# Designs tried in a protein design run: designed miniproteins, single chains, continued (3). Part 25

Each design is a single chain, and the fold is of that chain. pLDDT is the mean over its residues in the fold that is shown.

## One batch from the design tools (miniprotein)

Design m8899
Fold by ESMFold2-Fast:
Structure m8899 (fold): chain A 57 residues (1-57)
Amino acid sequence: MKVEEIKKLIDEGRLTEAVNLAIQLVKEGKEDEAREAAKIFKEKGYTSAANYIENLL
């Protein structure tokens, strides 16, 4: 699942790649997965990234 890959990228500090993958989920219409990714960003303290992804939905 792409959400698990996003979590791994965040844990590795690869934030730009994690955000780009979340944007791809939005573009593919995978709204539930994109919302889950936004929650992971928020839980890890990346509130601005989470808000950006949520605003695309």
Scores: mean pLDDT 83

Design m8901
Fold by ESMFold2-Fast:
Parts: C-alpha cells; sequence; structure tokens
Structure m8901 (fold): chain A 73 residues (1-73)
C-alpha cells in the first residue's frame, strides 16, 4: 500500500479536480508531488505536476514536467 501521506495528497488532488478549481488543483498537485519525491517516486511526482499544469492551461510547464518525468530514473 502507498504511504498514508501520499493517499491523503491523492484525495486532495482528486477533490480539487472534481471542483474544477485550477488553483487548488495546482496546490494539491504540488503537495502530492512532494510526498511522491520523499518516498522515492520522482518520475510519478513530475508526471502529476505535468497533468495538473495541463489541466490548468499551462502547456509550457506541462511539457517541461512531462520531459522530467520521462528522464527521471
Amino acid sequence: MLPEGIIEAQQRFSEAGRRGDKEELLKAAEELAEELEKEGYPSQAYFVLSVAYRLAGDEEKAKEYEKKSIEAK
């Protein structure tokens, strides 16, 4: 099972997405990404940020994080 901190962050991210609040979505994505990095999942962290920025309409940031996600070991 994923660590509890990641589960809580995922729930916040999902809730923000359901509300359609782009600012809350980005904040929740940053929190989730931080938890993922702490647990040793940097690729997943960058992927989450990529998705959040794409949904927020920031295509440049989304592409940057997508590349980082692919390049992360």
Scores: mean pLDDT 78

Design m8902
Fold by ESMFold2-Fast:
Structure m8902 (fold): chain A 55 residues (1-55)
Amino acid sequence: GPAEEELERLIEEAQRAARAGDSAAAKAMTDKAYEKFGEEAGLRVERAAVRALVE
């Protein structure tokens, strides 16, 4: 649904920001998902961003 689509976009944006070296931007996407969609969604975006950074 629309919420899932928005969450997927946040995930992709976070990963793109992380790959570009913009950790702050990636974290902002993660925070937005956390606030808007809850803890599980925020963790999902964070995991994706961290993975893109090769942790």
Scores: mean pLDDT 81

Design m8903
Fold by ESMFold2-Fast:
Structure m8903 (fold): chain A 73 residues (1-73)
Amino acid sequence: SRMEHLEEAGRQTAKDIEELLKSNPDLSEELKKRFRELAERLLEPGLSDEEVMELGRELQELAKEAAEELEKK
């Protein structure tokens, strides 16, 4: 079902975040904390489509901040 697909997508994104953090140990602790908090929110049951989309936008902004931080090191 659509809900099952969204839940699977959320779990996959959370795993992708964990992999990103393992591959980029030089990221600031503040950014790592924000990524982990986002991953935890993505794993929450009962998220609406709107909440999943908002979390996706937050992930895009965090990824941009992480890329900018890594370019400065």
Scores: mean pLDDT 77

Design m8904
Fold by ESMFold2-Fast:
Structure m8904 (fold): chain A 80 residues (1-80)
Amino acid sequence: SERRAAILATSAMLLAVAANVNSELPANSKEDVELAKKAMKEAILELAKIDKELAKETVKFLLEKGLISEEEAEEILKEI
């Protein structure tokens, strides 16, 4: 449970940092946020190969915290 909590917190922090960078930087930083989101999706899909439940929990956690949209969550969950 502690390992799961740490992974969820780390994923949330990385996405929150990307979102904060986008809000504080010029419009050209939007591409960096999109790149970070893509890397996050790829990391979750790799996690799903090891632990599908943990990958699903990570997606649900990010959705509950408002760090990803319902559409983005649905897209990731379809691939798990």
Scores: mean pLDDT 69

Design m8905
Fold by ESMFold2-Fast:
Structure m8905 (fold): chain A 87 residues (1-87)
Amino acid sequence: SEIEELAKLLEENKEEVIERLKGVIEQAKELKEKNKDNKELVEKLEELIKLLEEAIEAIKEGKYLEAAKLVIKASELLEEIQKLLDE
């Protein structure tokens, strides 16, 4: 399954994945600062940051299946954010 495949990738590339997720969190924080007046976008960016922080913690705890589910949710939210930015 997609979730099980992602979980294996997270386990095999733990340190690199954590660093990449931290990078996405920093980009989300910058977008939040640039778009302060867009309440819907800010709320979605805050939710994205929270999901990614929870995913990093799950990876650190060896909960790769839980981390994979959080990353998938974050990806879905990222698509919604991208649509708002393209409007």
Scores: mean pLDDT 87

Design m8906
Fold by ESMFold2-Fast:
Structure m8906 (fold): chain A 69 residues (1-69)
Amino acid sequence: SEEQGALADAVRKVAEANRITAEGEALGPDGQAKIRAAQAEVDSLPPELKARGQALLDYHRAQAAEAKA
């Protein structure tokens, strides 16, 4: 389905951005740009999926933050 495809794409981008963040700590502009792009994809999801996409993004961000702490 289109909605599931959009959510899957957003999750994939978020996972990639978080992997880059966790591994690099200081990857610079490219890593930050990927994270921003992932957030923009979540923000573009239909309202019904936006909350789910945001929760997944927040979960991955929290995991990355805990890993660097």
Scores: mean pLDDT 65

Design m8907
Fold by ESMFold2-Fast:
Structure m8907 (fold): chain A 68 residues (1-68)
Amino acid sequence: MEYARKAAIAIENARRALSNGDLDTARKYVDLAEEYLKKAEEEGLPQSVIDDLKAEIDRLRKAIDEAE
């Protein structure tokens, strides 16, 4: 599924940006991941996969907020 793959790539990009201390770029990729995940949900992505991706996005958002 195109959007699920894009969401996963955006999550990975956010994680790399966070590890580099680039909080603005990390936030941008987290926002993109949420947009792609929403589209993937509309296309019928299994709930277990949606829940896993949401958990990772939430974890990244918390890490970014705590890094300020």
Scores: mean pLDDT 83

Design m8908
Fold by ESMFold2-Fast:
Structure m8908 (fold): chain A 93 residues (1-93)
Amino acid sequence: MEAAEEELRRARQELTEAVGEAVDIAVEMKSTSPELSKIGNDLLRQVAEQIRRANETAKASKDLLEQARAYREAGRQVREAAEKAKAEAEALL
């Protein structure tokens, strides 16, 4: 029981950290140029969508490990979106 609760807590923390990193990247892009601002805005939209999907999946499940998997997958998707945004921005510089 406590192990599953710890996995859920860690998965939610991992998503929170991934979101924080993506938001920082998007804010830096938005302050750099109008072209990068578009990439940053697209990244923020993707982050918001992943958070929404993870929360809806978690609310639908009574299994803490399934909830943890939903948050972990969202964190992974957010990190991938951030890495793609950075690569796109670097190609413009």
Scores: mean pLDDT 85

Design m8909
Fold by ESMFold2-Fast:
Structure m8909 (fold): chain A 106 residues (1-106)
Amino acid sequence: MVPLPASAAPDAEAVAARLERALRAEGFAEVASEAARAFAEGVVAYGRGDYEKAVEYFEKAAELAPDSRIGARALDLAGRAYAKLGDDERAAALRAKAAAIDPALA
């Protein structure tokens, strides 16, 4: 399950700081700041309805931290964004990849 922040405030930096702490705790310290920033930018874009930008940022976050919980969530959210864009095939493929990393996302 991947809940987006209920807050409508586009504070990518605050979201990134929280995610960076989680990534460091999971052993992704080297990429934590960059992956967290990409994920946060994706959340902001998704919340604004800019699904093309959201998939770009989420795919970057997943690429930087591919075996992390944040990376799996990024793939799931990219899949949701592709579904919003009408690309059900890419949506299904990304959700399958996310579930392979984190079964809770299945």
Scores: mean pLDDT 77

Design m8910
Fold by ESMFold2-Fast:
Structure m8910 (fold): chain A 61 residues (1-61)
Amino acid sequence: MKKVLLIAGDDPEKRAKAEELAKKEGFDEIIHLEGATPEEAREKAEELRKEGYEVYLLDAR
C-alpha cells in the first residue's frame, strides 16, 4: 500500500518542512494541492483512499 501526503496551501516554508518530514517518514508520494479548499483536499484524499492509498492531509496555508 502506497503512503501519500497531500499538502494544501501556498506557504513555501511549511511545504518544504512537510516534504522533508514526509521523506524521513517513508512517504511514497507528495502531492501539492494549489488553491484547494479544505473540502477539495478531503475529496482528493477520499479518491486516493478508494484506490488503496494511505493518505495524510497537511494544511500549509
Scores: mean pLDDT 76

Design m8911
Fold by ESMFold2-Fast:
Structure m8911 (fold): chain A 119 residues (1-119)
Amino acid sequence: MVTLTESGGGTFAEGSSVRLSGKASGFDFSNANVSWWSQREGELPKLVASISADGKKITFSPEVAGRASISVDYANQTAYLDLKDLKKEDTATYYLQVFGFSGNKPVWAFGQGVQLTVV
C-alpha cells in the first residue's frame, strides 16, 4: 500500500517562509510525476506546483510563481514545496499527489493533507 505523509504545516506570519514536506512509504518517487495541490475552504482544489518523473518539467500556478519551488529528495523519498513571502491567501490544506509506477503497477495517490494558516 502506498502512503504519502505530509508535514511542515502550522501557523505562519505573513511575509515569512515555509517548507512543506511529503514522505512516501511503499513507493519510489524516481518513476513518478509529483504535484502539490491546495484547497482553500469553500473552493475547488488547485494545482500549486508539479515536477515530472524525469525532473525536466516543472510547473507553478500563477498565484505562487516566483515565490515557490518544488523538489524531490529521491534518496530519502521526500518531496518538498517551499513557499516564500507568504500571503494570507496561501491559507489552505496542501496535498501531495503522485502519479507513477510501483513495479509494473500504476499508482495514483494523494496524501491526507497538511494545513497551512497565514496570519
Scores: mean pLDDT 85

Design m8912
Fold by ESMFold2-Fast:
Structure m8912 (fold): chain A 110 residues (1-110)
Amino acid sequence: MITITQTPTSITVKVGEKVTLNVTASKDVDGKVAWYKQYPGEDPVLLIENGSTLAPGVDSRISGSGSGTNYSLTIDNAKVEDTATYYFAAYDEETKEWVYSNGTTLTVTE
């Protein structure tokens, strides 16, 4: 089973700042990874698939990078609507399941 560590667990930034969220997986996940955004009370929305492929309709200020055991999500020029919880998911080939991080709660203030 893959263990995922996502940092930071919470962060507050101002509008216009750059935000980077980092992930370390306990073993190589071969780019079989995704990033999700969730607003309170709503279903998670896919942002990035395959580590760096932006999902349709997702803001181009958002980008994913990384390989092997280390991945990151970057939000350039943060907006108040970016305030949400962000989750990372990696596919575990041994269990045939997606393993999710505990997420990062992002707050964007003016």
Scores: mean pLDDT 87

Design m8913
Fold by ESMFold2-Fast:
Structure m8913 (fold): chain A 77 residues (1-77)
Amino acid sequence: IEEEKKKLRKEYLEKLIEIGVRKVELAVKLTVLKKYDTEEAKKEIEKLEKELEELTEEEKKLEEEYKKELEKLKKKE
């Protein structure tokens, strides 16, 4: 059970890091694009903002799944 908890935590953290890296990449791109007031920049900003929202929801989902799996392991103790 403790080893299962450690594995679950490691997998959760690895996925969080992957999402975090992608969110940083999007934030940098958005910062650059927002300096330009063009139709192309506006369309790209909208696309990247939607992608950032999707990643934020994915991050919340991972946290909820992690908490649920931890509770299941606690109940089996």
Scores: mean pLDDT 80

Design m8914
Fold by ESMFold2-Fast:
Structure m8914 (fold): chain A 90 residues (1-90)
Amino acid sequence: SFDDNELLARAIVWYLHQQGVPLLERPEPLSKEEVIRLVKSLVDSKSVDRTILESVLYLAKQLNLPPNYIKALELLLKGGPREEARKVLE
């Protein structure tokens, strides 16, 4: 599935679950591949909320993603150009 919005919603819900927020149902954990997919989507997006970036960065670190994905998210959080974040993923 290329539904990046579904993966993003799942990442936020999983992050809230890890912070101890009570949920109606237990969320399914995200795989490394799903979080990698989200990082690529966020780098290509026009604008991204800081809270969304922080949630995905938290999951990327928790799943021990390769350092280039973590660096790309950190560059976006600093308000850096998206071109620099994309170069780090290449």
Scores: mean pLDDT 76

Design m8915
Fold by ESMFold2-Fast:
Structure m8915 (fold): chain A 85 residues (1-85)
Amino acid sequence: SDAALSEEYRKLNEELTEELAKKSLEELKKLAEEYLKKVKELLLNEEEKKEVEEELKKYIAEHGLTKEDLIALIKTYLAALLLHE
């Protein structure tokens, strides 16, 4: 059920947040790139891939990438992958 999946995601999200907070900026960049690659290959069509890449490029140009931004991106990609399963 959706409720069971949401609870599973919430627990994983809490554990991941703690682990990600311990990582360096460079480790977080590598993880974000790895999960984005998986999302693009498994979940997105060619049009969606272009949209995500353009949105990310625009966000980086406007805000830059902090450790908190990278954690949020990784969590977003993991949520998308978990919802697909």
Scores: mean pLDDT 72

Design m8916
Fold by ESMFold2-Fast:
Structure m8916 (fold): chain A 102 residues (1-102)
Amino acid sequence: AVKLTLSGPKEVEAGKSVTVTATASGLTGGNNYKVTLTATDKETGEEVGKASATVAPGSSVTVTLTVKNLKKGKTYEFTAKVTDVATGKIVAISKPLYVKVV
């Protein structure tokens, strides 16, 4: 089974950048995988950042996303997903990481 985890701060001050890292492992299928890390405004669903990497099976991968200009008082949701490149099938979705801007 694919393991997908997020690492990052729970709070950031307005005007500072936030960096979140997604780590995927257990990528043992026959096709290449794409790991996508997305940041959205929790209240509106508007996307504020995205990063991705494509990897061969048998590999682990880290994807790092840095987001700037986050708005004071907002909470942003970081979520990663792994898709099989040949089939388009989602094979894993991370637990969300919430970053509050103070």
Scores: mean pLDDT 85

Design m8917
Fold by ESMFold2-Fast:
Structure m8917 (fold): chain A 56 residues (1-56)
Amino acid sequence: MSPAQEYAAKVMLDHGFSEEEVVRILSERFGVPEEEAREMVRRIREDPSSAPAPPP
């Protein structure tokens, strides 16, 4: 697991990108297999710190 890929996925999710968009970007830009990218995104979204509540 690459820290750069994880960071990119987290940043995209934090900016409101959809799970599918993040998976696609990871696959296209970082060469991550779709299955691996999907698992990574799911783990990041499970983290409470990635809650969908935007800053006030």
Scores: mean pLDDT 71

Design m8918
Fold by ESMFold2-Fast:
Structure m8918 (fold): chain A 99 residues (1-99)
Amino acid sequence: SSHVRRASQALTGGSIRAIGHLLDGDGDGAIDSLTAGTKEAVKYVEETGNEKLTKAMTKLADSLVQKFKSEVAGDEKGKEAATGAMKQALDEFNKVSKE
């Protein structure tokens, strides 16, 4: 699907921009760039009309942003919780994406 390809491009672009901000010492800009990329990726998945895939992608996007926020903040408990949530969301997304 062209929508899935665009979603992957949005997530990749957001991630690359986030890394650029981190290299400049801009944690807030990094979080904003990743958040924008994940929101755009969710929008493209939503346009497929597949509700299960959209919900799984939204959960994955949210967990990824929370993991990144915890890393930037140096929140060790938040990092651990976000890592668990991200692993669960990734497993769910992989199962749904194969349906």
Scores: mean pLDDT 82

Design m8919
Fold by ESMFold2-Fast:
Structure m8919 (fold): chain A 74 residues (1-74)
Amino acid sequence: SEPPSPVEVRVAALLEEAGDRELSASEIARALGVSQSTVTRALRRLEARGVVRKVKVKDPRTGKVVTKYRMAPP
């Protein structure tokens, strides 16, 4: 299997630091200073490896459903 890229490692570390807080691809991109497309590509690889989970979260203020990510349990 291909080893994780530097951006995949940084994304995983940020989500681990976030703990129970789910982050969107745009929030991760802002935090790391990288493009959202770079983060989305890294998240797809991490999800395929079982490192992160995709979750659907409803914003109670707007009623919008947004896709967010968190660390998978070990």
Scores: mean pLDDT 81

Design m8920
Fold by ESMFold2-Fast:
Structure m8920 (fold): chain A 65 residues (1-65)
Amino acid sequence: MAPLPEEAQEAGEEAYRLAREGREEEAAEKIAEAGKRDPGAGAAAGSAAVRAGAEEAAREGGLRA
């Protein structure tokens, strides 16, 4: 597997955390900044934010159970 540079990992973690907290706009800004540096970093951050959003949606669904 191709390793991600540290910048990509940090951008992914920050975007994931922001998305998990419901700060989608800040997560999008982090993704955009990472993408300006490296397209791969932007893609990694975007994937992390999408994943966080899916987990949040699942959590809200579970609240009714």
Scores: mean pLDDT 69

Design m8921
Fold by ESMFold2-Fast:
Structure m8921 (fold): chain A 58 residues (1-58)
Amino acid sequence: DEKKKEVITILEKNKEIHGDAKINEESMKEAVEFLKSLGIEVDENAKTVTELLEGVKK
């Protein structure tokens, strides 16, 4: 849960700085696999940082 909060904070900060840019399919797959390796559940169908955050906050 603590680790999940840290990742959420990092993603939200990146969204504020760089915007909610659409992530390409390969980058999204890598991000999802990375978050899963940390024990964080995410939506594998996410296409934006916002969608990824929604999955993590679930």
Scores: mean pLDDT 66

Design m8922
Fold by ESMFold2-Fast:
Structure m8922 (fold): chain A 56 residues (1-56)
Amino acid sequence: SRALETIAGVIARESGIPVEEARKILEEAKSAEDLAKAFPVLTLEGAARALEGVRS
């Protein structure tokens, strides 16, 4: 989805990792807590919004 690519790009830039890696972590994350643990740059709310964007 376009939302997945957009969110992965933002996370990659903020975290300094390749966008492909950020995309895989987003796809594998089952909860906002998992995402926030993988990306400390995200708040729990930010992680929840990212997951909703990816799944919508």
Scores: mean pLDDT 73

Design m8923
Fold by ESMFold2-Fast:
Order: C-alpha cells, then sequence, then structure tokens
Structure m8923 (fold): chain A 82 residues (1-82)
C-alpha cells in the first residue's frame, strides 16, 4: 500500500499544475452524463480528491509513513464513493 501511495504522490506532483484542467474535465464529464453527478457535485468531488492528493504528496515528502497511509485511505474512500 505505501509503495503505491508514493507512486501516486509522485504522479500527482508531476501533474499538480494541471489541477484546474482536471477539475474542468470532471465538470464537463458530469454535464455529458458520464459521472452520474451534477456539474457542481463533480467540481466538489474533484476538489476534495485533489485536496487528498496534496495531503498525500506532503506526507510522502515529509517521510511521514503514518500520515501517508491515512491520506491513501482517504483517497480510497473518495474513489469508492465516486
Amino acid sequence: MLERARKLAAAYRERRAEREAWIAEAVEAARAGELGLSPEEAREAAEEMFRALEELARAVEAGDEEAALEAARRLAELLRRA
């Protein structure tokens, strides 16, 4: 689990600048009926997902394995709800 969390954090860090574009894509997918969410719900879900990814990236950079695992569990819960 932790190794996958580190890999996800690294991928997120490389694409952190694309955050607003990803949120916009989620909103457009919702408008197209692809997500079963309203555009507003999709925006909120995407923003929550990126907040969790940022927490994971910070925990991994700090070498805080416990915080990284907690952030990874939160991401898994958000993905399960989406």
Scores: mean pLDDT 74

Design m8924
Fold by ESMFold2-Fast:
Structure m8924 (fold): chain A 68 residues (1-68)
Amino acid sequence: MSKEELDREVELALHVMQAEIARLAGDYKTAAEHYRKAAEIARSLGRVDEAEYFEKQAKEAEENYKKK
């Protein structure tokens, strides 16, 4: 793994963690932003299934904060 790939792996993990913490705290706007960033990083790493999962989580979080 290159330094660039390793850095993106760490960035992906941090965004997923921040998104999950935000979602548990009811901060759906922050959760959506971090899930969206995680999806972008996952796609850049060729992890399509993970990217699609994070895109779905971002959409669900966006729906929750738009509701109220």
Scores: mean pLDDT 81

Design m8925
Fold by ESMFold2-Fast:
Structure m8925 (fold): chain A 63 residues (1-63)
Amino acid sequence: KLSRIYVQGGDLEAIQAIADRFGGTVEKISETEFEVTVPSEKALAAVQALRDAGFEVTGVEGV
């Protein structure tokens, strides 16, 4: 099962590097909005890593 994390930020490279750490993928939605998809068991750790890097997490959903 996968989780989708909605992220606001301007740095695709940094967001991609975090997603790669959790076996995830990144989709660019706009210049400032990205979707990070990770295994659901890793979602909380991925959210913490994104926030620790200074990105805003606006939502998390199961897919």
Scores: mean pLDDT 83

Design m8926
Fold by ESMFold2-Fast:
Structure m8926 (fold): chain A 74 residues (1-74)
Amino acid sequence: TPSPAELESLRLLQELRDLQDQARADGQDDVLAEIERLSDAVTADMLRHGWASPETLARMREVLARVRELVAAA
């Protein structure tokens, strides 16, 4: 079964996808491009530190906070 850290990682990734979908629905292409750039950085961090590592989870939380700000401002 997935570990608690793996479940948290999946939850954070789902929230990121939901926010990307919201930005796309709002037609904010510039905001969506920035969100995709931030998402690529998270993917790079996952490959470097491991998908459910404390470092990757902290990075995902930072990115989600920034993405929420971008979507709310759009």
Scores: mean pLDDT 79

Design m8927
Fold by ESMFold2-Fast:
Structure m8927 (fold): chain A 72 residues (1-72)
Amino acid sequence: MLDEVLLEVSRLVKEGREAFEKGDYETALKLYEEAIRLAEEAARRYPEYAVMFRHAAEEARRIKEEVLEKIE
């Protein structure tokens, strides 16, 4: 269901931020990568809501880049 996918993307982003704040960069990267993947798949599945899912993917992508800078 659309609502379940939106909730799961939001949950992955939240858990990723919590892992990032704790310094668990490996877990944060994994969670953000999954959030991006799920949001992109959802944008294809629900084109009427593609803008919302693209926004969620972009948010996760920005934070993922910040995590990568901390590792490098």
Scores: mean pLDDT 80

Design m8928
Fold by ESMFold2-Fast:
Structure m8928 (fold): chain A 62 residues (1-62)
Amino acid sequence: SILEKVENLLQEAETALQAGDITEAEIALGLASLIKAVFKINDPELEERELKLQEKINLAKR
């Protein structure tokens, strides 16, 4: 399903960030956000995961 693709991309971004691969994390998160926007997915849990992950990426880049 499209939801599973978004969840898999968010998990990939989290894994990349944990490994210190900031660029890979940004790409995976960006793809998840794009799929959510295109398919108009309104899932509060996925939105919260996306926001928290974006904050972690932004902190890692400082």
Scores: mean pLDDT 84

Design m8929
Fold by ESMFold2-Fast:
Structure m8929 (fold): chain A 60 residues (1-60)
Amino acid sequence: MSVEEIKEKIKEIVENNDDIELVKKEIQKLIESNKDLSVDEAQEISLFAIELLEEKEKKL
């Protein structure tokens, strides 16, 4: 799965789930399941997820 595909999956998880703890677990499992990611790609995805989670938490 590409970095862009993973980011789209993360966005869907964040947008479709109101349970922040469940969202965090699903995102972590998605990243962990993609063993082909470089360190830089994993960091980019993690920062993207953190930003989306922060925005969602502000909405709650």
Scores: mean pLDDT 78

Design m8930
Fold by ESMFold2-Fast:
Structure m8930 (fold): chain A 98 residues (1-98)
Amino acid sequence: ADEAARLRLKGNEAFDKGDYETAIEYYEKALEIDPNDAQAYLNLGRAYLKLGDYEKAIEWYKKAIELSPTFKDAWENLAIAYEKLGKTEEAEKYREKA
């Protein structure tokens, strides 16, 4: 969807500026239009990871993987989020999938 893609790009611009809360708002708006965009779920999770909300990051990375099980970036970011929680054994397991 053209509009959803533009909103995701606005989210990416906000993310690159360190405006993670603004990035989340744009990614959520993109997902309201296209709820099956695995890339938007990955980006949403990355923004939560930057804010230190590792549990929310995990939730959205799992959604990206549910939609696209071969999405290596989502598996890698899931592993990073588990490492941030001190769950090194789970992190290693998910890194195997990446």
Scores: mean pLDDT 88

Design m8931
Fold by ESMFold2-Fast:
Structure m8931 (fold): chain A 93 residues (1-93)
Amino acid sequence: SEEERRKKEEEEKKKKEEREKQLANFLRITGDEEKAKKLVDYEEQLANSKTLKERYDVLLKFYEEIKKMSPEELARLKALLQRRLAEAEAKKG
């Protein structure tokens, strides 16, 4: 239907905008564009995961990347994730 098309267009536009925002945020943490992109990719996969198996697999990949970070980088990552969770909850309400 027309409503389904409009929803898909709006979702795709929002997804692109959110991805670019997150890429910039992770770039500030890592200082490396490729590392930032990898973290964004894993986080998107985690957010799109519908089963425990899918979430578990993505979490293992995420863990492998974050365990390479310094304590300061981990603190910045945690703050970013907490902010994004709050933004996601606000969008649901």
Scores: mean pLDDT 78

Design m8932
Fold by ESMFold2-Fast:
Structure m8932 (fold): chain A 75 residues (1-75)
Amino acid sequence: SHMDRRQAYVAEQTLQAIESVIARVKRVTLSEEEKQKLLAQVDAVVQRMHEILSDEAMKAELDAKVDEFKAVLES
């Protein structure tokens, strides 16, 4: 359906955005305050995606990407 294609597109764009943030974090030194602010922003986006998406597999993929992001911040 048109809605299913839109959800898949938005999920893919969100994944790519998080991957871009991960790549940037790996190249810069962030303060603990900057890390906490960035984590809160990413968590807010993913929470909103959970409200929009009906596909449990897409939600799981976003959650896995957030876990990857958190691991990179803790390194």
Scores: mean pLDDT 84

Design m8933
Fold by ESMFold2-Fast:
Structure m8933 (fold): chain A 84 residues (1-84)
Amino acid sequence: LSEEQKKKWEELFKKYDADGDGKLEGIEMKLLVREILEGLGRKPTDEEILELIKQADKDGDGKIDWKEFLALMEEQGFTSEKAL
């Protein structure tokens, strides 16, 4: 991931973090993941988004922080290297 892409995603994360606690849960996380994937030209299903969220929630607290979100996106390989 480029530093510019990480900054863009961090700004989106903060946009959906309305409470300012540094974590997203429930609908906020679903909206963020959907917006980013659609911006990358993907069409994720609700089930696919839910599975990604489960992988990101490594603390098991029902919330996803910025570090867990970045790790998820890197693990899924959402980078330009998969251009056909």
Scores: mean pLDDT 71

Design m8934
Fold by ESMFold2-Fast:
Structure m8934 (fold): chain A 89 residues (1-89)
Amino acid sequence: MAEELIEEANRLYEEAGEALRAGRLEEARRLLREAGEKAIEAAELAGNEEEARAARAVTEAVEEALRLAEEGRFEEAEQVLREGYAAAA
């Protein structure tokens, strides 16, 4: 279950990155929030430290990217998402 939630979060993470690159703020915001919710749920359910670490990395990236996107800093938001995703891999 936790692994499936992490996979869903990662997919939403990638979709959010595409939306941010395209300047679609409302879509990016929705995707980032959804990804964050999945990542938090995964972290809570994970009994495995490696999975918990991946979920934390994604959660931090999503929260920071959402903050940057709300400020209109889309390129920086996309960079944060890419770095968080890479840290989870």
Scores: mean pLDDT 73

